Designed miniproteins, single chains, continued (3). Designs and how they scored, part 100

Each design is a single chain, and the fold is of that chain. pLDDT is the mean over its residues in the fold that is shown.

## One batch from the design tools (miniprotein)

Design m11457
Fold by ESMFold2-Fast:
Structure m11457 (fold): chain A 73 residues (1-73)
Amino acid sequence: MEELEKARRFADRVAESTAAILEKMGLPELAKEAREKIRKVVDELIAQGKSPEEILNAVTEVAFEALRKAAEA
């Protein structure tokens, strides 16, 4: 469905933005992990038939967790 394509596109933007911030902070390994985790979460939630809103919320939470870990480093 078109809404799932939009959710995937949004998730990709969040993954790239989060990774760019982490790379600027000198944390390239965490940036790579954030990209991979966001991609995996999107694929899993789509396979489970979750709504676009649930996918967007989960992706945002993963991004915030990665940024919080960076702040603790």
Scores: mean pLDDT 81

Design m11458
Fold by ESMFold2-Fast:
Structure m11458 (fold): chain A 59 residues (1-59)
Amino acid sequence: SEMERGIKESNKVIKEYKDKSPLERTTKASSAFVSKVYGKDQGERMLERGREWNKEIEE
């Protein structure tokens, strides 16, 4: 399924960005998932908005 492919890509991104903060890893993984399931343009928009959001919300 497309959802399964999205999850697989998300997990791959998490592994590739292991040295990044948890917040950055989650944002990149979510963007990769959205890109695979909903399309590249939606994934790029999520990445940009997620990074701006992360700057305003501290863990």
Scores: mean pLDDT 74

Design m11459
Fold by ESMFold2-Fast:
Structure m11459 (fold): chain A 119 residues (1-119)
Amino acid sequence: MIFLDDEQTARLIAEIIALLTRATGAPTTVVLSAPSPEAEERMELLVRALREVGEKYGLKVSEVGRREVDGAPVVELRVESLVPPMSDAEYAEEKAKLGIDARTRPPAANTTLHIGLVG
């Protein structure tokens, strides 16, 4: 059984978000919520991983804002592609590297992802 640490998990999620943004060419909005101090640490790891992966793939990662909802910190990020959408062949190769068995390519539309982090 292979266990991923929190940094490896954050990196994998960031790579998936980057793949979605690159495949569609449309902005992805990522809303992270952290209801506990442990979840806040994981949230900051994911924010860092998204910025690093964004730099690697020519994506603009912007922090739209930080707020609290029901006492839980919430971070909203916007991920934008600065390069043309990837080809179907490139998408197939990249999703295979991430272990994604998705039968359909994401639609060319703005995507909002809500990620609730747990402790």
Scores: mean pLDDT 73

Design m11460
Fold by ESMFold2-Fast:
Structure m11460 (fold): chain A 92 residues (1-92)
Amino acid sequence: SMSLAEAAAKLGLSEEEVQQLLDFLNESPRFASLSPSDQTEVLRELLTYVIENKKHLMDVAAEFVEAVENKDEKKLKELLPNISEEVLNKLL
């Protein structure tokens, strides 16, 4: 997988825009309960999914938050195909 910095650069995201995205994702209590390291893993995988599938970032971010809220394991595995099982279980 790409690093978070590489994925952000490919999408043309500034550090401020990455922080705004993190703030949006942190509106989900289960995402907000993740360690900074686990949040970085999720964000990296989500940005990689956006790049590889040519999706719109905010649409994917909204789908992610909805999937976490609904405990939609199938959708989370689609959006985060290389996520660790440990981090996935914390989102469910």
Scores: mean pLDDT 86

Design m11461
Fold by ESMFold2-Fast:
Structure m11461 (fold): chain A 85 residues (1-85)
Amino acid sequence: SAEEAFERALAELAAALRAAGATDEQIARAVALLREIAELVGLEKAAELARLVADAVRLAVEEGATNVAERAIRGLEELVKELKK
């Protein structure tokens, strides 16, 4: 189902963020933002976004980027602001 696919995508994002050194509070914030995005654009698009963000987080860590969790959360916060306009 779309709900099952979305929950799996959130779990994948949470795992990627944890591997990037995210705190439990940061992971909870990212999950809350994706749930808000799902309300605005639907579960299928939100699941696709969560998978893309997880992939981007993994790539950023591989390339030695710093503050990866903070950057990902800021990007999601800005997207929520844009979607609410």
Scores: mean pLDDT 91

Design m11462
Fold by ESMFold2-Fast:
Structure m11462 (fold): chain A 76 residues (1-76)
Amino acid sequence: AEALRAAGLTDEEIAVLRVLSKGPRTVEQIAAELGLTPEQVRAILDRLEAKGYVRRVGPGVYELSEKGRQLLAADE
């Protein structure tokens, strides 16, 4: 958690990455798991995709990139 915060990620961005570590998810599935709105999740995913930590793999479906997986592994 501290290593991820040192990388400039917010708590919400870290939470989305941890959900995606379980496998690919839709925006709605991420929102349901975290108790966020789909609008909040889309904004977080846009930032994470811009940083290279997530990628879109289907219509509304996202997964961790290799960079995202490596970032989470470094915090374990």
Scores: mean pLDDT 79

Design m11463
Fold by ESMFold2-Fast:
Structure m11463 (fold): chain A 81 residues (1-81)
Amino acid sequence: SPEEELLRAALEEYNKIAPIPEEFVKALLEEFRELREERPDASLPELLREAVLRVGKRFGISEEDAEALARVLLTILEEVS
């Protein structure tokens, strides 16, 4: 989907500054896809934040760090869209 392509581009830009494991990227894209199917009318920022928080928890990332990552990814998305 166009949103998944934008999210992948944002993750690639973030990875240039701070390396992200491929397993995390895959899990985040899968979670985002599932959330979009469950909530087709939800905004992109709402779904991205929820996806990052859920995947972050699975990978042992603190809520504070997950929130910070979501904010940075949203900023990058605004620049690449």
Scores: mean pLDDT 84

Design m11464
Fold by ESMFold2-Fast:
Structure m11464 (fold): chain A 90 residues (1-90)
Amino acid sequence: SMFREGAREIAEILGTEVPVLPASQRSGLDADETSFMEMVGRALERFADDLDVAGELGTLVNQLLRNRDDEEKSREYFEEILKLIREGLA
């Protein structure tokens, strides 16, 4: 799953481990999507003093979730999210 791979990549950038999380019945997310969203939340905490980067990350994540059934668009949004997190923390 691209969400599983994305969660691992964000965890590596943040210097942490991906938590083992179940699917979210409240959010309609599977286990991989839930783990990815947890890692996005942790990245957002690192950008608490940079509202522009935090806002851009939120926008990209919303576009990813809207297009998650489109493999090409999902891959592009994952790449943009990972680039933003890497560059924002450099």
Scores: mean pLDDT 78

Design m11465
Fold by ESMFold2-Fast:
Structure m11465 (fold): chain A 70 residues (1-70)
Amino acid sequence: IGELLEKLDELYEEGLKLAKTPDDILELEVIKGLADISLALGKLNEDEDFAIKKLEQHIEQLEELLEKLS
């Protein structure tokens, strides 16, 4: 899970560098916020598989957004 968190943060920072409009920044912030909420819910429910699966989904969403911003 640590490597997924590092990848999420790296993609988020790269997205901020590529962002051209306030809407681009908002999309990045929403995905990051949803990832943080999913992690908190996974910890509260003691469901590590849920947390990992949600992190993978949000990483994929960030990768798709970065491709559009490039």
Scores: mean pLDDT 78

Design m11466
Fold by ESMFold2-Fast:
Structure m11466 (fold): chain A 69 residues (1-69)
Amino acid sequence: SMSERLALDVADSLFNRGDLEGAKRTLEQALSHFPDSAGLWRNLSRVLEAMGDFERAREYDEKARRLEA
């Protein structure tokens, strides 16, 4: 949806500026409305990897892959 796309664009912009906490918060808020969005889970996984949280990153990447199956 457009709201989902906007959240992805905003999170990507924040990530590129080094605002990892802002990117994470934006994606988590969007996931509360779109819990089955593979794109949101995949991008949250990427942000968590950048933050060094490899366990949650892997869990959320697996969630995204399952949603794309």
Scores: mean pLDDT 88

Design m11467
Fold by ESMFold2-Fast:
Structure m11467 (fold): chain A 72 residues (1-72)
Amino acid sequence: SGVDTIARVAEHEGRLGVEKARIYDPEGAEAAERASREMVERVRAATTEEQAAKYGNEGGRRLREAAPASGL
């Protein structure tokens, strides 16, 4: 629940960063896009760890099968 909310907030903030760059500095759009991508990856990492803790052994097993591919 809370972790899912954080993931959505990170994506939303990333998009806002790109839109802001377009208005104030069109050339800075690349910088905003990089920041957005890093933010999403940070949230994904935190989400995976907290989800594994919440689900316990069974949930952790399912996430572990998917998690190795998530680190792209």
Scores: mean pLDDT 56

Design m11468
Fold by ESMFold2-Fast:
Structure m11468 (fold): chain A 86 residues (1-86)
Amino acid sequence: SKFTGNVAKGYEIFKNYMSSTHSIPKLGIYGGGHDLFGFSWPPGTDIPTDPDKLKDFLRNGSGDFPALKNTLSDEEIENLVAFINS
């Protein structure tokens, strides 16, 4: 699929979440190790690499991963996907 998310805007969203004490729980990212910028996905989470599947995963959640559609707009989620896949 054609993906139009903005990497720089996704980085700003991620950076703002990293700078807030409430950001990590809102994104469902747990600081359990030294990985991408000091965040870890929950153990056993199989994160899709396909942009459309990753967007749906972030939007709707899966098991213990919270649905971001109630916190972030579709545009913000698309920008996050672009950043994560960059």
Scores: mean pLDDT 59

Design m11469
Fold by ESMFold2-Fast:
Structure m11469 (fold): chain A 66 residues (1-66)
Amino acid sequence: KNPYVGEAEKHFFEGKFEEALEYLRKALEEDISLAPVALNFAQLLRSLGYDEEAERVEKLVEEILK
């Protein structure tokens, strides 16, 4: 598992969403093939009711892939 993705998940569930996004950005900048993993995380967030946070993750992936 990529350590930045793990840190992003941990920080999110600790209520540190901005830090979680920063770790997710670092993961994607290091390895763009992690985009599907980031999108799966966004889908998980939506299933838990965190729609706004999921949207921000999806937008981050779009920014990095463009």
Scores: mean pLDDT 79

Design m11470
Fold by ESMFold2-Fast:
Structure m11470 (fold): chain A 90 residues (1-90)
Amino acid sequence: SKEEIKKLLIEQLIRLGVPEEKAKELAEEFVEGLNEEQLKKVEEFLSKGPISETELLRLLNELGRPDLAKRIFELLTERGVEELREAVLK
């Protein structure tokens, strides 16, 4: 179901470092915009286990959502930069 796919995507986004609130927003927007064929492809992809950032961004681009890929990339990049900054300054 769409709800199960959203849940799996939220779990993967949080694992990758996306904040929970943003993960929920992104998963809702992405999954609700998919047709039945695309939903099946996403479910099969997520069912393979933990996904990498690169694999997720590639999937989003393939499904015609480069806007979402950019938003996720920016969120993960900003978080990575902040974590590195905190580690260097401590």
Scores: mean pLDDT 78

Design m11471
Fold by ESMFold2-Fast:
Structure m11471 (fold): chain A 55 residues (1-55)
Amino acid sequence: SAEERERALLELIARLDRAGHPVRTQEEVELAKRALDENGYDVEAAAERYIALLE
């Protein structure tokens, strides 16, 4: 659902902030959403993918 997707995004943003990769721009939010979509809304897998894409 949209609510579950929003919750996963907020969890991912918090997880990335704790890892030293704060999501600050709209482009970074879109990248985080793509990482979640590509990884079936698995926050841990999406966090690993997002960090890999920064380089």
Scores: mean pLDDT 83

Design m11472
Fold by ESMFold2-Fast:
Structure m11472 (fold): chain A 61 residues (1-61)
Amino acid sequence: LIDDLRNQANQYRDLARRYDDLSRLYRQQGNLSLSMQYQLQSSGYDLQADDLQQQADQLES
């Protein structure tokens, strides 16, 4: 159970990082619209990862 939550959190963290990298790339290119869209996606995945991590932490406690 805890391992499943941690694995899911890690997968969402990986997605968040990839979208953050894309956001930074498009910001460097001056495409602020795409940068903002990818940043929003990254933030969404980070929030999902945080939620799963907190659930794992509560079960660990």
Scores: mean pLDDT 83

Design m11473
Fold by ESMFold2-Fast:
Structure m11473 (fold): chain A 87 residues (1-87)
Amino acid sequence: SALEKAQELIDEAAALVDRNKVNNGLSIDEIEARAQRALALVRQARALLEANKDNISPATYEELMERIREIEREAQEILDAIAAVKA
C-alpha cells in the first residue's frame, strides 16, 4: 500500500518534469507550477518510503530513492532556468 502510493507519486512527478520539457504551449508560470508540484510529490514519496523502509526490500528502496533524487535534480534545474528568465 505505502510502496504502491510512493511509486504512483514518483511516476506522477516524473511525468510532470518530462512534460514541462516536451509540452509546447505551456506558459513559463505553468511550467514553474508543474516543477514545484513534482517536488512536492517526490517529497511525499520520500516520506512514505522512509516511514516504511523496514517493509521494503533494500534494492527496491534504493532504486526508488534514486528516482526521487533524479526528479528533484531535474525539477530544480527547470526552476533555476525559469528564475534566470524571470530575473
Scores: mean pLDDT 83

Design m11474
Fold by ESMFold2-Fast:
Structure m11474 (fold): chain A 68 residues (1-68)
Amino acid sequence: MLSAEEIEEMIRETIELSKKISEDPEAKKKLQERTKEAFEKAKSALEYLVMSHEEMKKIYEELLKKKE
């Protein structure tokens, strides 16, 4: 179970990652697809947050590799 502090940090990280990903059109499209899949699979708001955060991290790592 995530603490309130961990949830707040994850929300902050998700907002920052979303902004960075949204600067690249391809990454933004991938983000939209992955977050839609997470929404369909998640059984609770907390699961959606955790799943979307993990997908955003993966997309951001791919974006960084793409810029090399």
Scores: mean pLDDT 77

Design m11475
Fold by ESMFold2-Fast:
Structure m11475 (fold): chain A 93 residues (1-93)
Amino acid sequence: SEEKKKKIIDLLETAKQLVERLAKEDPRVSPETYQEVLEALDKAIELVKEGKFDEAIEVLRQTRERLAQRPEYAPLAALVDKTIEEIEKILKE
């Protein structure tokens, strides 16, 4: 559905804005880690545009697993988790 694609892309773009805000406010996480998350979100957007929803979710899950390795990444990991949950909710409509 084009409506589902648009909703998910808008959600992912909002997640990017929140990651960029965290990058300015939380010095405990390296700029390189924030950039990795932003690149994963961009890849997820491109996969969604292609209708590859399962692959987009898998990219985000892999990013989340990497973030789970350090306690300092908890707010960023929570943001990715929430993004995955909202995508899955949209897809179940």
Scores: mean pLDDT 87

Design m11476
Fold by ESMFold2-Fast:
Structure m11476 (fold): chain A 94 residues (1-94)
Amino acid sequence: SAAEIQAVLDRAADEVVRRLRELGFDPETIEQVRAGLRQLAAYLSTLSKEEAIEVLRRMADVLEALAKQSTDPKVQEYYRALAEAFRRAAEELE
């Protein structure tokens, strides 16, 4: 359901925010990421559960690839944090 997708993405957003805070990202950057994740959750809530899972897995794969291509360790950890959160969200929805 849309409510289930929203709840799972809200938990994923909280985990991302926690990890970015631990990595020393500034509060403004963290709030921008949280806003982006809220928009993503709204969009995914318009999809079927199966479609939402597919989008999350695809996004996780892309983010993991971006982490491997990045030369900045902090940027690598940023992409990994998002990828892991989206992968877990997809697993929770399945």
Scores: mean pLDDT 88

Design m11477
Fold by ESMFold2-Fast:
Structure m11477 (fold): chain A 74 residues (1-74)
Amino acid sequence: SPEDKEYKLKIVKTVAEMNDKLLAASSLSPAERKKLIDELKKKVEEEAKTLPKEYADQLKQVSDTIIGQMEAHL
């Protein structure tokens, strides 16, 4: 359905943005990285609220992995 396509695109876009920030995170100070992590956590929670549970759960699961990689370098 058109709605399923929109939900998938939202997840893909959010994940792509997070991966770009993960790659850039190695050049950030610990304080800047912590701020970025907090901002990404908030963004994921807000985006998840706009998705059906199935897609929200997928977004959160992928996001937890990316954020976990960023946190490993704090």
Scores: mean pLDDT 83

Design m11478
Fold by ESMFold2-Fast:
Structure m11478 (fold): chain A 121 residues (1-121)
Amino acid sequence: ATERIYELLKRFFKGEAKPEDFVEIARIIKELGSFEPLIEALVRLGKEEKNPFKGLNAKSLATLAYFFSVLAEVADKETRVLFQSIVRFLENLAGEDLTKLENVDERFKKSIEEAKKILEA
């Protein structure tokens, strides 16, 4: 679980992600009933790179912020605060309000909406 989510996130940071990758992350989280594998993958990325988000363009930052904002809506209170903190960090890095849907990559927007439906089911 953690290793697979780590691979999917690492592909996103390299610009190699597929829209379906966010749906796969949501399915893994839903099946396990836990955000822990995603949190562990993020911690691992942070240990390998001082700032794993540094190489992302504004559209990629907006797409990732939208994904974490969706996760925050379905998470418990403690995990929600973590995901909201990630969204704020990404907004500060981009210098803009990444919560606006018009800034999100259209190809990933639909897959993130599908991810939300999976997690809410």
Scores: mean pLDDT 78

Design m11479
Fold by ESMFold2-Fast:
Structure m11479 (fold): chain A 88 residues (1-88)
Amino acid sequence: SSERQKALDEVVGKLLMISMIINAEDFKDTESALEDLRSAVRSFERAGLETALELLRKAKENVKDEKIQKEIEEQIRRVEEKIEEQRR
């Protein structure tokens, strides 16, 4: 659906933006990018938890900033927990 695709595109867009931010000197906008990422993941949950998980894992491999990686790991755990809930 267009809603699912839009949510997916938003997550990808935020992850690309974060990848750009990790090359900046001060990382001033990192906090806003992380908030946007969290929001996108939440809106994306109904659209495709498994796809969200795949994208988050790919993002973790591509980002070098430890703070951003840790946030991605936390979002991965959240998505994994929701997938497990749906399986029960």
Scores: mean pLDDT 61

Design m11480
Fold by ESMFold2-Fast:
Structure m11480 (fold): chain A 60 residues (1-60)
Amino acid sequence: SELTKRILELMKESGELGIAAEKAYEEDEAVGQKLREEAKKKFNEVQKEIRELLAKGAAA
């Protein structure tokens, strides 16, 4: 399903940002903290879009 594919892509984007933030934090705490904040913002955006996609009838 194209809808399922979009949801998986959004989840992947969110996960990749989270991993990048944690890796950056290990090397530079200040940079990592900023990236963690950006990752949290992206996660909230992704969660909103996924909810909208699910409301449009994505299969369980």
Scores: mean pLDDT 78

Design m11481
Fold by ESMFold2-Fast:
Structure m11481 (fold): chain A 117 residues (1-117)
Amino acid sequence: SLEDEFRAALEHVRALLEAGRIYARSQGRDDLVEKLDEAIALVEKALNSTDKEEQVRLVMELARTLLEIAEQEDDPLFKRRLAEAVIGLARLVKKLFPEYQEEADELIARAREILAS
């Protein structure tokens, strides 16, 4: 189901962020560790939310946070994976919450610009 796909996407993003956090910590990138901890907290809140409106707000905030991290990231592979995660989350938001289509399309466009750079 789309709901199962949404949950799987959030769990995938969490795994990506946890791996990135371990690497950032090993490199002494404290500012990045703090941003990744913030993003992980948003994933956990979204996964545990029973309110549809709260869940979508948290996921949209997560997507914006991932874009900010990607824009500041020098590692091309991690930057690409973050941008791809934003596109995946935004596409699922559009399917489950059509009222967020405009905001989701803006996030997809920004993530695609990162991938084109």
Scores: mean pLDDT 87

Design m11482
Fold by ESMFold2-Fast:
Structure m11482 (fold): chain A 89 residues (1-89)
Amino acid sequence: SAIEEIKKLVEEAKKAVEAGDAEAAKEYMLKALKLALEYAYKQGLISEEEYKKGLEYAEKLAEKVGELTKDPEKAKQVAEGLAYMLEEM
């Protein structure tokens, strides 16, 4: 399912963050966010305009995750946040 695919991508993002791999963390986060937005749009949960704005915010959030991954203390906090998200999914 789309939810299972999103969960796998978030798990890969968390592993990349824990490994200090900024590029992988950014890539997996972006894929997860884009898939989540596409799923929400296809299910009629968000409008086309919200989907387009969501894609812009996804790019910014993925960039930020990559930046934070370069700092071990911030990376730990990001990984903990992703772990919490995975537990709630």
Scores: mean pLDDT 88

Design m11483
Fold by ESMFold2-Fast:
Order: sequence, then C-alpha cells, then structure tokens
Structure m11483 (fold): chain A 78 residues (1-78)
Amino acid sequence: SKELEEFAKKLLERAKKIAEEAKELIEKGGDKLEIEILLGMLHLILGVLKLLLKKEPTPALEKAVEEIEEIIKELESL
C-alpha cells in the first residue's frame, strides 16, 4: 500500500540520520551511552521494517532491511 511505502521511506530516512549521528560519535570517541541509545533506535527501526516486509514482501523493502542490517553491523564493528 502507498501508506506502508511512505511509512517505510520515512523510517529508512530516520535510520540513515541516526546512523550518521552514531558514526560521528564513535569516530570522535563520544559518550558510550548515547551511542548505545542510537544503536538501540536503529535496531527498533530494523524490527519495524522487518514486520512491514513480512506483510508486504517487496524488493524495495527487502533492500531497505538489508541496508540497515549492514549499517548496524558496520557501526557495531567500530
């Protein structure tokens, strides 16, 4: 549905901004609790996107899930 596509798009954009913020904090050696909170937010958004993917399995939604999973893995490896 158009509503689910728009919602997923907004979640993906929020996730990208959170990821940029987390990466910057990690590179600066910033507050560990703040980094953990941002990573937690990314995991929550990933969970929502996975639920959307189960309801409407589309290539776009699958790629969004894969993209966020890779971002989280990269950040957690830093």
Scores: mean pLDDT 83

Design m11484
Fold by ESMFold2-Fast:
Structure m11484 (fold): chain A 92 residues (1-92)
Amino acid sequence: MTDEELRERLVELARRGKEEELIDLLIANRAETNSLKTREEIREAEEKLIEKLKKKAEEEGDERAKRILELYEKSGSLLIAMILEQEEEEAE
């Protein structure tokens, strides 16, 4: 799978709110390249990232961090929020 094909698939799943399928795809792709990450490890990383994003948005006025948090509130998933925000940057 090319990086472009992976990106298109991740964006499609994110738009459809299919968080579990997104995590499965990321784990499968990571196993082929470097290392396997469990869903638990991904969730722990998400909690730390949410804390950092809130700090950036509140203390530094970071517009990107604010946008990711808005998408997180709408989707209920940081992974979906980050993928959708990345798509918005590339759609400029």
Scores: mean pLDDT 66

Design m11485
Fold by ESMFold2-Fast:
Structure m11485 (fold): chain A 97 residues (1-97)
Amino acid sequence: KTVRLGVVLSLPTTDQESADAAVARLDRTQALIREEAAAMGIDVTVSPATRVGLEKVRQALSADVPEDKAPEFEQRVREIAAATGVEVERIFRLKEP
C-alpha cells in the first residue's frame, strides 16, 4: 500500500539575483531529495520552481511512498532541506479525488 505525499519547499527573495540563487538552491535540494528517495526505491516528481509574489520562490515535489516508509522519507526531506538552508513549508498526504 502506498500514500501520495506532497512537499512544498521555499526560499525568501528580495530581487532577481536572490531569486536566481534561490532557484539554484532549490534545484540542488530537490536533486538531493531525489537521490535519497531513489536509494529508498521511491520515485519523486518535481514541479518547476516558481516565484510566488515578490518575496519567495517555491517548489513542489510529490511522491508515491510505501506507507511504512513515509515517516523515514519525511524525515530525510526535512534533513536535506535543513542542510541546504531551504524552508519546508509543508509536507502533507494527498487524498485522491
Scores: mean pLDDT 81

Design m11486
Fold by ESMFold2-Fast:
Structure m11486 (fold): chain A 72 residues (1-72)
Amino acid sequence: SDLALLEEHFEEELANSDELRRIQILASLRMLRDPELLEEFEKFVEELKAADISSEEKKEKLIEYVRELAAK
């Protein structure tokens, strides 16, 4: 299945990733397995894009969200 192929690819990537890349990959895997998490993430990104804050603050908030997703 497509999901199994993606999981295999991400597992290979994790072996060669720094901490941030591992967190990003784990969060992506969570969203691929759970459509509700993907929907919440898409809504968060839309709200973040509309926020009247700096690009750096948006990046920091995105990283925080992804770290929390990876921890689930």
Scores: mean pLDDT 70

Design m11487
Fold by ESMFold2-Fast:
Structure m11487 (fold): chain A 80 residues (1-80)
Amino acid sequence: KEELYRELVKAIREGDVEKVKELLKDPRVTKRLLNESDPSIDPRGFSPVELAAHLLKEEVYELLLENGALETSPLAVDTL
């Protein structure tokens, strides 16, 4: 579970859509996991979907939403 979360965060940071798709096929990647934040992995405490929004990884962000992530994009950020 922890390794999957780290791999997911890394794939999001790299914009690796294919790796994100692969990880999302794993039944251990639950809606809860997509909405969990871990400051040890990202110092801002972003969830995977928030990280994708912050890094402007639009394709990854949409892919996460399609797989049950909550719409938590930081709408207050002018660069979104």
Scores: mean pLDDT 68

Design m11488
Fold by ESMFold2-Fast:
Structure m11488 (fold): chain A 75 residues (1-75)
Amino acid sequence: SIEEEIEKILEEFRKRMVEARKTLTPDQYREELRRIAREAAEKILEIMDKYNLTEEQKHEALRRLREVAEEIEAA
């Protein structure tokens, strides 16, 4: 499903940032967070375009991305 594809993108975002936190300096981690968050956003936008998502589905996808990014930044 579309929701499963979005959650897969978000789970990959989480996994990459967990690994990055172990190996990167604080400055490198902040830069990596910005880069990976942008990549995740681009992948979600591609899904929105590919599947012609409703406004409700688009809003929910972007809300989930923001939620995950905030959780990662808070950790």
Scores: mean pLDDT 83

Design m11489
Fold by ESMFold2-Fast:
Structure m11489 (fold): chain A 59 residues (1-59)
Amino acid sequence: KREELLRMAAAMPPELALAAVREEGISLADAARVAERLAAEYPQSEHLRAVADALRAAL
């Protein structure tokens, strides 16, 4: 499930990633943590940073 979330987050715009997380019933805190780790692993990715920021802001 977390692997699938990571793939979705990388491929989706931030708004869609946030909506997908809520639809899946995944904890927003867990989703934000996973996205933040991925953004840290790939710091050159503006997309991953934007997704992590959107999820954290929704907390």
Scores: mean pLDDT 68

Design m11490
Fold by ESMFold2-Fast:
Structure m11490 (fold): chain A 69 residues (1-69)
Amino acid sequence: MELSPLEKRVVDAMLRAGPDARLSARELAELVGASVSATSRALNRLAERGILEKERVGRTTLYSFRKAP
């Protein structure tokens, strides 16, 4: 499956943060130089593809790499 340029930048930013990094859409938007809206859409697509997982901590949604089964 093809990743968009923004999806690739999000994955790259998360890899630089570390394999166990947990980042919000706002933090990733700042790291990749995109809007929170565009970054949230990319994160949701990556989660739908099984590349990232979503974790809700209180009122904040964090994203991390999906652990291999």
Scores: mean pLDDT 79

Design m11491
Fold by ESMFold2-Fast:
Structure m11491 (fold): chain A 58 residues (1-58)
Amino acid sequence: LSEEEKELIKKALEAYRAAVLAAIDGASQETVDALAAREKEYFDSLSEEGKKAYDEAL
């Protein structure tokens, strides 16, 4: 994986964790959805190898 790909994976994981924690903490659905959308944007930007690495990291 390239350094750029690794940064995208880190950002996707951070957004995923932020969405999960926000939901647990009772944040608004709008906030949770925005974080989930951010995670999806990073994930969709990954190559197939990057997507596999992301799924394995979850």
Scores: mean pLDDT 83

